# Ledger of designs, part 107: designed miniproteins, single chains

Each design is a single chain, and the fold is of that chain. pLDDT is the mean over its residues in the fold that is shown.

## One batch from the design tools (miniprotein)

Design m3953
Fold by ESMFold2-Fast:
Structure m3953 (fold): chain A 92 residues (1-92)
Amino acid sequence: MKEEADKLAEKAIEYAEEATRYALEGMDYASQGDYEKAKEYLKKAEEYIREADRYLKEAEKLGGPGHPAVLEGGIAVGVAKIAYGVAKVILD
């Protein structure tokens, strides 16, 4: 059970970190005036956040919300959502 929760939380962290990277690259493209590339990268960030959320919920079901890896996954997903939100506001 713990090993399965750890693996799912690790996947949530991986997807969340990629989502953060895409959101930051989207913001960089927006700062350069490349709004088409910025929108493309934000769409990728949104897709990766959805996958990160799915893995995190599965990890939480197995390990519980207080499991260390689930807490780390929650932080990573939170960071990704903040980065995405900031990027989306900049593009509006």
Scores: mean pLDDT 86

Design m3954
Fold by ESMFold2-Fast:
Structure m3954 (fold): chain A 60 residues (1-60)
Amino acid sequence: AVEALITEAIQTRPRISRAELAAEVSAATGASRAAVLATLDRLLADQSVLPAAPFELVEE
């Protein structure tokens, strides 16, 4: 599932960028990068993946 791979990627690499996360999960799942980013944004809004370090997911 896309959500599980997003969570695993953040836990494994807490300094992963949005672009790297989208590319890696897209390649692993076959989902589009847009779909991966939409799922990530939903998880961030729900604070499901924020316990690690939310600022590290922001490229700016």
Scores: mean pLDDT 68

Design m3956
Fold by ESMFold2-Fast:
Structure m3956 (fold): chain A 83 residues (1-83)
Amino acid sequence: ATEAEEKRLQAEVLDGLGSIHKALGNYDKALDLYQQALEIYRAIGDRDGEATVLNNIGSVHKDLGNYDKALDLYQQALEIRQK
């Protein structure tokens, strides 16, 4: 469906922008962009996209030293990929 495809592409761009901001050390902006992508993937039922973004959010928390949050996010992504 056209609208779902447009939303998927929007989420891919938001995820990509989040990754750039993460690489620049702009963790707050990266998290905001990843959360927007996550909401879109969840709304359209794109489980692979959801798992990818959860892994990226986990990576931000790992870089910040928030290991408990990173573990939770990585485990959520793994659970999705195993279903």
Scores: mean pLDDT 89

Design m3957
Fold by ESMFold2-Fast:
Structure m3957 (fold): chain A 78 residues (1-78)
Amino acid sequence: SELLDEIADAALTALLNSPAFRAAHGVTPEDVRAGSPKAREAIREVAKRIFKALTGREPSDEELDAVVERVLARARAR
């Protein structure tokens, strides 16, 4: 889904550009690449916010899981 890819790119960008947000969640770029539980939680929080802003509704668990996997794949490629 183009929408889920767009949300994943935005979520990864937000995590990389916000040292304060990463510190608040106790995550590093390495944690994101490794797919740690804390990183997955941080990605879910950011993705949910972006999804709601773009669509006007909350994501389903399946949509949220799909965004998390897309963010992790993008992070591992960097």
Scores: mean pLDDT 79

Design m3958
Fold by ESMFold2-Fast:
Order: C-alpha cells, then structure tokens, then sequence
Structure m3958 (fold): chain A 60 residues (1-60)
C-alpha cells in the first residue's frame, strides 16, 4: 500500500539521519557545515512524511 511504501521510505531516511549524525561527531570546517545542512533537510523530510502518513491513516 502507499502507507507501507511511505513507512519504508521514512525508516530509510531515519537510518541516513543516524549515519550523518555519527559523521558529524568527527567532521570539521566545510564538511561539518555540509553535514549540518544535510541533517536539517532530512529532519524536514522526516517530519513531512510523518505528517503525511498520519493524514493518510485518518482516511482509512
């Protein structure tokens, strides 16, 4: 179902976020700035997908 596909994508994004947070612990300079930007984008995408999944569940 569409919800199952979105839940799978959400779990993958959460794993990527964890990996970037681990990389951030040892990053410096430009790499740190790039990782912080990527983390912010992923956090936004995760929040959006969580809200979308909740709305779709309310329609079932």
Amino acid sequence: SRIEELEAELEELKRELEELREELKTASGLEKARLEAAIAVLEGAISFLEELIERLREEE
Scores: mean pLDDT 85

Design m3959
Fold by ESMFold2-Fast:
Structure m3959 (fold): chain A 81 residues (1-81)
Amino acid sequence: MDPEEAVEEARRLLEEGNRHFAAGDLQRAEALYREALGLLARTLGPEDPALAEALANLGRVYEAQGRTAAAAGLRARAAAL
């Protein structure tokens, strides 16, 4: 996939995930954020700064689920980009 197209698709997935997160649908939000992260990682590589937003949003979901250690790991990855 073209990098520009992948970034735009990931943005759409993140926006949809944000709507589900706001509605309290943590399972759907997690799935959408994971899909966006996977798309960006496959297209741009696992160290690309574009992954930071998806990692941060997935961390927010894990924190809301009480998964504090997993959330901290995702925040550390996002900060390292």
Scores: mean pLDDT 84

Design m3960
Fold by ESMFold2-Fast:
Formats: sequence, structure tokens, C-alpha cells
Structure m3960 (fold): chain A 82 residues (1-82)
Amino acid sequence: SARERALAALDELIEEAKKSPKNGDEIVQAAREAKRALENGDYDRALEAVSRAFNIAVESGDEKTAEAARRALQAIAELRQE
């Protein structure tokens, strides 16, 4: 389901952020906030939190974490449109 894809993408983002050389803890916090918001049906907050994680990863030059955040953003956006 779209929800399962969004949760899986957020879990992948958390795991990639844990390996991040810079700002990993901040990205993990944002991704966990997004996961909690998604579980509560607050898709707007989930999108805001994962967008913040994406921006931190991009500014940090962490391409792998940024790609994981982009995939999570897409999955949550698809879920919101359904």
C-alpha cells in the first residue's frame, strides 16, 4: 500500500541518516517526527518534517540521505493525493 511504502521510505531515511557524517542526528529527528505525523494521519506535518530532512541532507552534501528523503517525500505525497 501507499502507507507501507511511505513508512518503509521513512525507515530507510532513518537508517541512511544514522550513517551520515554530518547532521545525521538532526535528520533522524526530522524523519522520526515525519513517521509519527504519518502514523497520526497528519500528512502536512509529515511532508514538512521530511522536506526539512531533505534540505539538511542537501546542504550537508549527503547525496545518499538526500535521495532517501526524496523517496520518502514522494511516497508521502502520493499517499496524501489518494
Scores: mean pLDDT 84

Design m3961
Fold by ESMFold2-Fast:
Order: C-alpha cells, then structure tokens, then sequence
Structure m3961 (fold): chain A 69 residues (1-69)
C-alpha cells in the first residue's frame, strides 16, 4: 500500500495525501478543494482516479498515508 503511494509523482502524491488526511480528520471535500485551489468536482475526480490507480479503498489509502507521516 505505502509502496504504491510512493510510486505516484510527487505533486500528485502531495495532493492525494492532503486530501485523504483532511477527509480522515472530518474536513469536507469542498473545504479541502478550496485550500488546494481546485473545484470540488476536480478534486473528487482526481481522488477517484488515484484510488483506482493504487487499487486501494479510501480507508486503506488513509492508513498508507499515516504510515508515511
């Protein structure tokens, strides 16, 4: 799980990590998108594509990010 996340380009990885940690903390996707300067629809699509690419559930991806931090 962690090794798949590390295989993402650094910019994409940082965006995905920030999004997953924000969601784990109970922050709405719309607020995370505002902080990143993107639309909520764009962020939602990016997250779905990244999770599909990684072959991880949201919960598995959050645990992988926590192990990196």
Amino acid sequence: AVEKLLALPAETRERVESTLMGLDAGIPLSRIAEGLGVSPATLSATLRAALRRLGLSREEAIEAVKKLL
Scores: mean pLDDT 76

Design m3962
Fold by ESMFold2-Fast:
Structure m3962 (fold): chain A 65 residues (1-65)
Amino acid sequence: MRRTAYAVVLALALSGREKVTPEEAVELTKDIVPVSLEDVRALMEALGKEEITPEEALQFAAALR
């Protein structure tokens, strides 16, 4: 999950927006941080969101420690 959260934060930085869909996160990071669509969807399900903000992704990553 930590790698997935990092990929989502990276996708948000690359896209220049506050939130991304799972499909966008996978596409934007596939060559840098390879994550599966299933892992991104699992992260979003755990957060209860259809889109993930950088703050939400970082909070989730911290909670996994």
Scores: mean pLDDT 66

Design m3963
Fold by ESMFold2-Fast:
Structure m3963 (fold): chain A 82 residues (1-82)
Amino acid sequence: ASPEERLRAEWLERARALLVKAIDAIWNGDLEEAEKLLEELRRLTAEARAQLSPAQAAELEGIEREIEASLRSLIAEQKAAQ
């Protein structure tokens, strides 16, 4: 695989791991931890974007935006349940 393909794959694996941790934090009511994990995702995405083509950077940005929107929705549901 190309270096860009490996970077994309590594980002996807790390984003998935952060998503799982964030969901667990939300389900446990730890919304501060969920916010920290979202910030870590944004940091990883910014780092990856600097090393990718514009098209691949746009793809990662789109996926990150979808993950953040989903997690924000779950945080709102958890706040309503508390």
Scores: mean pLDDT 84

Design m3964
Fold by ESMFold2-Fast:
Structure m3964 (fold): chain A 57 residues (1-57)
Amino acid sequence: AIPSLAEVNAFLARASPAERVEFYRELFALMAPHLSEEERAAMEATLALLEEMVAAL
């Protein structure tokens, strides 16, 4: 089942930075075939930035 926005927000609020990156990575993988080129590029850039920030911790 697709979680509600409230459930996603609650998870992200309490999740560790690494868990948030994994969540977004999985979400991106599921959505990628349905995204425009611009949306896909934006998601990839966001994931790369988040991964760099977590790695720097």
Scores: mean pLDDT 73

Design m3965
Fold by ESMFold2-Fast:
Structure m3965 (fold): chain A 75 residues (1-75)
Amino acid sequence: MEGRELMKEILRKLHERFPEITEEELQELLERVEEVPEEVLKKVKENYEKNKEKIEKAEKLLKEVEELAEKEKEE
């Protein structure tokens, strides 16, 4: 149960941060999570932890891009 909830939260956060993932794709993925075996859920948790630093770096880069856009508005 807990692993499944974590996977759903990860998917929702990915959709929020990466709008390339459509709402339809998100709903389909969330539905599939309920059918996912516990073994796969464990793999997803491990992959998330391994990629945690990459996700944080990507967020920092996005923040820098947003700051650059704000500077252009300060004309």
Scores: mean pLDDT 69

Design m3966
Fold by ESMFold2-Fast:
Structure m3966 (fold): chain A 109 residues (1-109)
Amino acid sequence: AAEEAEAAARAAAEAARAAGEEGGRAAAEAATLGAQAGAAAAGGPGAEFAAGATATAAGMGIAGGGGAAGGEFAARAAGEAARGFGEAGAAAALAAARAAEAGAAAGAA
């Protein structure tokens, strides 16, 4: 759901910021791959577009330093993807956020 994707995006942006420059970079890369995988798993018309749009938005929000403004941007983009592209958009947004969170942790180590 859109609310779940928005919450996950905020958490991912915060994790990326806390992880520092290397972790933030890893988070942004992971978000892009996660968005593509999530959209592909959901399938259906528009999945490729949902993947690309969600990956771009997630990457920009996370790469922007993951501060409050970056987190809110990422959350808004995730909610819009979930509402605009249905199941594929929601899956892409949630997968991007979860992948970013994991990428931040790995990059920080």
Scores: mean pLDDT 70

Design m3967
Fold by ESMFold2-Fast:
Structure m3967 (fold): chain A 78 residues (1-78)
Amino acid sequence: SVVDEAVEDFIKDLEKTYGIKLTEEMKEILREILRNSDGRTVAEYRLKFNILLYKQLGDEEKAKFYESYLKKREEARK
């Protein structure tokens, strides 16, 4: 589909930009971002993606920052 082609192109662009290979988990998160129209859901997936991205880049400080932010957002919803 057009969406699947757009996802594949976006994945290749990100991999080239960061010099990494995205995991299947990261690719699924990107598909969810492109398929969802709910801003809250999209924002949550973007946070989850950034956590995985920075872990793969070895930036544990940034990964922990996004994990803490996601946790605070989840706690605020309860």
Scores: mean pLDDT 78

Design m3968
Fold by ESMFold2-Fast:
Structure m3968 (fold): chain A 91 residues (1-91)
Amino acid sequence: SLDESLARLDELAKKAEEYGLKDVAEIMRQVAENVRKLKDPEEARRLADLAIRLGEQAIEAYKSGNQLEADIYITLLAMLAAVAKIIAENE
């Protein structure tokens, strides 16, 4: 469900903050805000689930000391937040 995906995204944002990844946490919160505005709850859930996967990969890359890989996932997550905003604004 969308509510379950949003709850998982919020938990992941808190985990990112615990690792000092404030940018990742903020982007995940932007995704959550933007997908909540979408009219199609299935599309919103798919985007939230994609954000969870990207956020998990960013945190894991950071934990493994792979900053370049972390930066790539953070960039993709930021792009997803922007795409969700554009979709919401065009509904």
Scores: mean pLDDT 88

Design m3969
Fold by ESMFold2-Fast:
Structure m3969 (fold): chain A 56 residues (1-56)
Amino acid sequence: KKKELEEIIDLAAKYYHSKHPEIPEEEVRRALREAIEAGDEETREAALKAAEEYKK
């Protein structure tokens, strides 16, 4: 239903994994999704910024 949110989480997870290879991409994606769905605005903003960074 929120396809845009899924894409942001995916891109953000890839960005963080590229900066910190020791942290699995799947683990980052899981943590981001859980926090954002719980209403953590701070985590959502960080994910949006990371997704934008990864695109460029």
Scores: mean pLDDT 78

Design m3970
Fold by ESMFold2-Fast:
Structure m3970 (fold): chain A 67 residues (1-67)
Amino acid sequence: SSTNEAFRALALSVEADLEGDRETAEEFRRIAKELLHTDDPKKQEELRKRLEELVRRREERRAARRA
């Protein structure tokens, strides 16, 4: 469900804000808003892929800080 993915993106936005990563938080919030606002399946798929890429890049950054 795109709504479940939108709420996950909102939760990730809050987490990024708490970490001081305002730019990433704004991107998560934008993706969440678009997912809630669109009924276009192709647009939803594009947004899901973008969300996955953003999560992956953030995890890479976090892993680098731990190492």
Scores: mean pLDDT 82

Design m3971
Fold by ESMFold2-Fast:
Structure m3971 (fold): chain A 116 residues (1-116)
Amino acid sequence: LSPEEKALLEEFLRVASTMDVKKMREFLTKVEPEFKATDEELLEIGRLMREAEIHEGLGLIAEALGMNELAAEHYEKAAEKYERAAELLEKSGATRLAKIMRKRAEEARKKAEELR
């Protein structure tokens, strides 16, 4: 990810962590002009983003403790969640964020592979 893409992803992760549909909708409509989704779709995107962030955090902690196999498992789970979020974002017209999610998923997978 570029520094700009990373900053946008970090802002989205922060907003998604609130599980506040209104805040998530405000963020997405601000950065994605074509974005359209139901509240249920937004909540699912938020859940996937939160799960991805939790798994990345657990991966980072495991890696810091030298538990490379466990770290790899968590990074793989994070990648899966980011890919699913990207699919829902793409379906809802959030094409820029979907691209960023796919790049993050690929970075997480690469990290998992490097730890094995």
Scores: mean pLDDT 87

Design m3972
Fold by ESMFold2-Fast:
Structure m3972 (fold): chain A 61 residues (1-61)
Amino acid sequence: SMLVEEGEKYLEEGEKAFEAGDYKKAVQYYMKAHQHYVEAGDLEKAREVAAKLGEAIKKLK
């Protein structure tokens, strides 16, 4: 679905930001990806993204 495609794009952008050390940007993209997967009903992907979001948030502290 379009929501899953958009979620994948945000997830890719979040991973790129995380690899670049831009954890604030990674958090923003992971939040967007999570919202799209939840709206699509893809709970497995939503959980995966939530875990990545948590790791990015830990890097900010």
Scores: mean pLDDT 85

Design m3974
Fold by ESMFold2-Fast:
Structure m3974 (fold): chain A 104 residues (1-104)
Amino acid sequence: MEKLEKALEALERGYREGDLVGGIKEALKLIGAELHRVELTADGLLNAEFSFEKDGKRVSVRLRNVPVETAVELFKALIEAIRQDLVEPGQTLDVELTPAGLAV
């Protein structure tokens, strides 16, 4: 439980200090997630792939071309869902946003 709060703090600190990639890496490490890929493009789009174990099953999360502000809110929502035991075991969360389709 305390690790989830520290993960949120790491994410918010990274965003505030201009090191979102570092903040995401620290947050994922704190919740025991396995980071497969993270990339922040020059256009402010985040690409990330990671997985974590929930109730003995792996949950896989993929973000593709997600605007930085949307990515931060999605990571906060995911950490909160894990805290509240709302993430289904074996679920794959695949979020693909194009810059042309969502103004955030």
Scores: mean pLDDT 70

Design m3975
Fold by ESMFold2-Fast:
Structure m3975 (fold): chain A 56 residues (1-56)
Amino acid sequence: DEAALKRYQDAMVEAGALTPEEAQAYRDELLEAMKKYNIPADVAGLDATADALRAA
C-alpha cells in the first residue's frame, strides 16, 4: 500500500500532475490527523521512518 502510494505520487510528480509541495502537504495533513486523534505523532520519527523505508 505505502509502496504503491509512493509509486503513484512519484509518477504524478514526473508527469507534472502533482507538485512536490502537494505531496508534502498530504504528509503534513496525515501528521496533523494523527496528532488530533492522540495517536503518538513524532515528526522526527516520521521523517526518520520514511527515510529508512526509502533506503530499504
Scores: mean pLDDT 59

Design m3976
Fold by ESMFold2-Fast:
Structure m3976 (fold): chain A 75 residues (1-75)
Amino acid sequence: DVEKLIKQLSDPDPAVRAAAARALGEIGGEKARAAIEPLAKQLSDPDPAVRTAALAALMAIGGEEALRALGRVRL
């Protein structure tokens, strides 16, 4: 359930946020498209595990919107 996982990206527990990001990446593709913008915000998360999971999920989802989100990461 993509909607439930998107809500979990805002959980106070960083372990829950990281798990939700990973699960969204595993779903991937068009079904996870609604999660691209929430995942992009997680790239700025204070927890490094959440940031890593969000990056991996965006790479797994792919597509133009995910690539635009990845372009917002400071290099």
Scores: mean pLDDT 77

Design m3977
Fold by ESMFold2-Fast:
Structure m3977 (fold): chain A 86 residues (1-86)
Amino acid sequence: SAIEELEELKKEIAEGVFNKDAELVREAAEKAAELLRELGFDEEAEKVREHGEKAAEALEKGDIKSAAIHAAKVVEVLDRVIKKLE
């Protein structure tokens, strides 16, 4: 289901931040944004893509604090959409 896919992508984003894996964060955020767009959540998809990219760029620069802040914003958007789908 879309909820299960979004929950999995949330876990991948958190794992990517924890492991300092910028590529995993970027890929998971891009997949989440694509899924949100397919579901008609265009504004939420753009926010996920933007904050996911900023989190990945922060990890590449070693700015763990900024990475965590942007990743948290991605998770917040995904949680909001998941609640709307329930």
Scores: mean pLDDT 89

Design m3978
Fold by ESMFold2-Fast:
Structure m3978 (fold): chain A 109 residues (1-109)
Amino acid sequence: AEARERRLEELRKRYEEAVKVLKELLEKDEEAAELFREASELARQGKYDEALEKLEEMRKNTKDEKAKEAIDILIGSLKIALKIDQEEASRLLGVSKATVSRWWEQIES
């Protein structure tokens, strides 16, 4: 139980840090912002494979290692959503479905 709660707290901190790094990247890099916008729209349409391709392109064009790590966290989140029901993904990651949804909304804001 304690180990699971600690993992949940670590995952939340990683997502919060990734959101912060990604927001900074999107403010400085218009090409990355466009690729992210396209990926978000594709993900909302359920086209996860196409969304992943856009995120991979954004990763390849990025030289910043912290930004690459943030993009890797986004790719991982999409792969989990694609492969596992969102409620099961929430249980496995130890974060709520609402937290995952709010994370995406905060990046788009």
Scores: mean pLDDT 66

Design m3979
Fold by ESMFold2-Fast:
Structure m3979 (fold): chain A 74 residues (1-74)
Amino acid sequence: SEAEKNLLKGQVALAQGKYDEAIKYFEKALSLGEDLPPWLRYQAYLLLSIAYRKKGDFEKAEKYEEEARKLNPK
């Protein structure tokens, strides 16, 4: 899916230290997600929290960690 492709591109950007690029890809994955499964949305929020933490934006990192926790299956 297009959402999965954007998550993969974001993960590659994140691994390369391209945090702003990674964030754009993860946000694109979420925006394509009218039918996004909960586990894929969970992954996108978790990856956004990691990218924002790497940028030193701890407030946004915490926000996306909270969104991920809401979707985490017990």
Scores: mean pLDDT 82

Design m3981
Fold by ESMFold2-Fast:
Structure m3981 (fold): chain A 66 residues (1-66)
Amino acid sequence: AEEEKEKKLQKLKIELRKELEDNGSLETLKKQAQLLIEEYRKLGKEEEAKDIEEVMNERLEALKKR
């Protein structure tokens, strides 16, 4: 069901935020974020994909400023 998948992706998004702030491999986190965006897009949920993109981009932008 799409609802269950969306819920799972939401949870992964939250975990990515936490990992991105904590530390981890930026390369891996970026890849995972793109994977989540792709999954949402395949489900036809462009709005959700856009939200994830903005959230992850915000974190990555803060890190790039370094």
Scores: mean pLDDT 69

Design m3982
Fold by ESMFold2-Fast:
Structure m3982 (fold): chain A 57 residues (1-57)
Amino acid sequence: AAEKAREAVRAMEAGDYERATELLVSLGVPREEAEAAARDPELAQRVLTRAILDAAA
């Protein structure tokens, strides 16, 4: 989970929003939320934090 979250952040930083969206979906984020998060750094931080915590629980 943490490795895929780091890959998603790198994809967002590179402007590869399609890859970021697919990585977020693979972490259990709903596609609609993942598409929004890939283009919104504040939302991305929130959904990634939630996904990491869910994976750690």
Scores: mean pLDDT 76

Design m3983
Fold by ESMFold2-Fast:
Structure m3983 (fold): chain A 61 residues (1-61)
Amino acid sequence: SRVDELNARAEALKARIDASDLPEEIKDHLLAILDWARAHPDDPARAEAALASVEAILDAA
């Protein structure tokens, strides 16, 4: 399901955030975005955009 796919992506991104050398305040911000996406499965387009934003920040770091 979309919810399962979003949760799997969020868990993968959470692992990447934890392993990154980013400042703690940035990590906290990214984790909050993941938590928001997981809390709003009723808006999959915005949830996917939120996860993509986190991924882009991690890829750029």
Scores: mean pLDDT 82

Design m3985
Fold by ESMFold2-Fast:
Structure m3985 (fold): chain A 67 residues (1-67)
Amino acid sequence: SLVEEAERLFEEGERAFRAGDFETAARLYQKAAELYREAGDEESAERAEKAAQFARDMGRQVAALQA
């Protein structure tokens, strides 16, 4: 199902985030959000979108600190 695929992608995003791969995490979270929205799960889609935004913000912050 779309929900099961979205959950898998969200979990993969969490693993990427923990590994410090914020760009990959953001993409996976964003894809999960798209699938949740397609499935009609607005709450989970919003959660995944917030996770994607946080991953993007962390990636930018880490890059700025290393510049």
Scores: mean pLDDT 88

Design m3986
Fold by ESMFold2-Fast:
Structure m3986 (fold): chain A 76 residues (1-76)
Amino acid sequence: SMKEKEKAVEEALKKTEELIEEYKEAIKKGDKKKAFELEQKILDVVVEVARKYSKDRKEVLEIIQRMLEKIEEKIK
């Protein structure tokens, strides 16, 4: 359902908000190790939330793609 995908995206954005802020700070400070660890944490949250909302592989990948697009907008 389109509404379920939108809910998944909103939940992922909310759960990654602090991680995105920490990522921006790590990049600003040149802390490559911390930035990499935060990217991994962000991806883990994205995958966890997407799997919570769908059991279909294709739908999970579509949700992940949409989440990553929105997160990239926040990082820029």
Scores: mean pLDDT 84

Design m3987
Fold by ESMFold2-Fast:
Structure m3987 (fold): chain A 68 residues (1-68)
Amino acid sequence: ETLTVTLIVIAPPETPEEEIKKLAIEAARKMLESQGLKVEKIEIVDVKLTYDAERNELVAEIVLKVTV
């Protein structure tokens, strides 16, 4: 079966997209495994990056497809 998970990651403006993706995958895996799910595969479906000039931060909205 597959699940769709959306995560918000807030990071310093210099953070590479690959690092943000890695953080999102790790967070999703940890959360789902804590719920008793066996995570087989996590795929990134969409990444939306927004720069917050007021706080000098990147706000990433990441959509993941998780196979359980």
Scores: mean pLDDT 83

Design m3988
Fold by ESMFold2-Fast:
Structure m3988 (fold): chain A 70 residues (1-70)
Amino acid sequence: SKLEQKYASLYSAASINEAGAYASEMIARRLEERGASPELIERFREGARRNREAAEELREKAKELEEKLK
């Protein structure tokens, strides 16, 4: 059904955003270890935060659809 496809798409999008958050945090850590500028480090940490927030919103939307599939 279209509802099942939407559910899968939301979980897929959430996973992509979570992976993006993880990558950004790892980059920030590596930059900090190398003594990069605080501004550059914070930019990647901010990106990680935004990606985690997006992933959580997408998971909540997926859970709402899951309840409608019962």
Scores: mean pLDDT 87

Design m3989
Fold by ESMFold2-Fast:
Order: structure tokens, then sequence, then C-alpha cells
Structure m3989 (fold): chain A 99 residues (1-99)
């Protein structure tokens, strides 16, 4: 389900934040992205697609900030994978809202 996808992305962002204890700014942005992805999952579970899109956009904004503050290529790749996942989910949710 879309909610399960958002929950999975939230867990991935949280795990990535734990790996970045040496970069507090990146860790903070990834934790915020995880929080918003978790809120998006709850909105999706409740059928509130508009609220889910707002939380997904906030998560995307924080993932972009995390990528900008990342100092190595592997971190940027890992964050970019999360960003693509969140952006893809936002497109799917928007299509469901248009039905």
Amino acid sequence: SLAETAERLARQAEQLADQHKDNPEVQKYLQKASDYLRQAAEALRNGDLETALEYLQKAIDYLVEAEKKSKNLQDRIDISVLLIGAATLAVIVRRELEK
C-alpha cells in the first residue's frame, strides 16, 4: 500500500540518520524527513491524500537539504535514492487524488 511505502521510506531515512552521527546537520534533516514521511503514512492510512502530499513535500524539502549538506558521494547516492522514492510516492498520491 502507499502507506506501507511511506513507512518504509521513513524507516530508511531514520536508519540513514543513525549512520550520519558524524554530520549533525545531515542527521537532523534526515530525522525531520523521517518524521514527515511517518506523518504522510498516517495521512495515507486515513485516506487524507491532500495532507499526505503536504507531508511528502516537506519530507522532500528536508531530503534536498540533507543532500546539499552531504560531503561524500555515497551519502549523496543514499539520500538521492530516498528522494526519488518520496518524489515517486508523491506523484502516485497526486494521481489518486485526481480520481
Scores: mean pLDDT 87

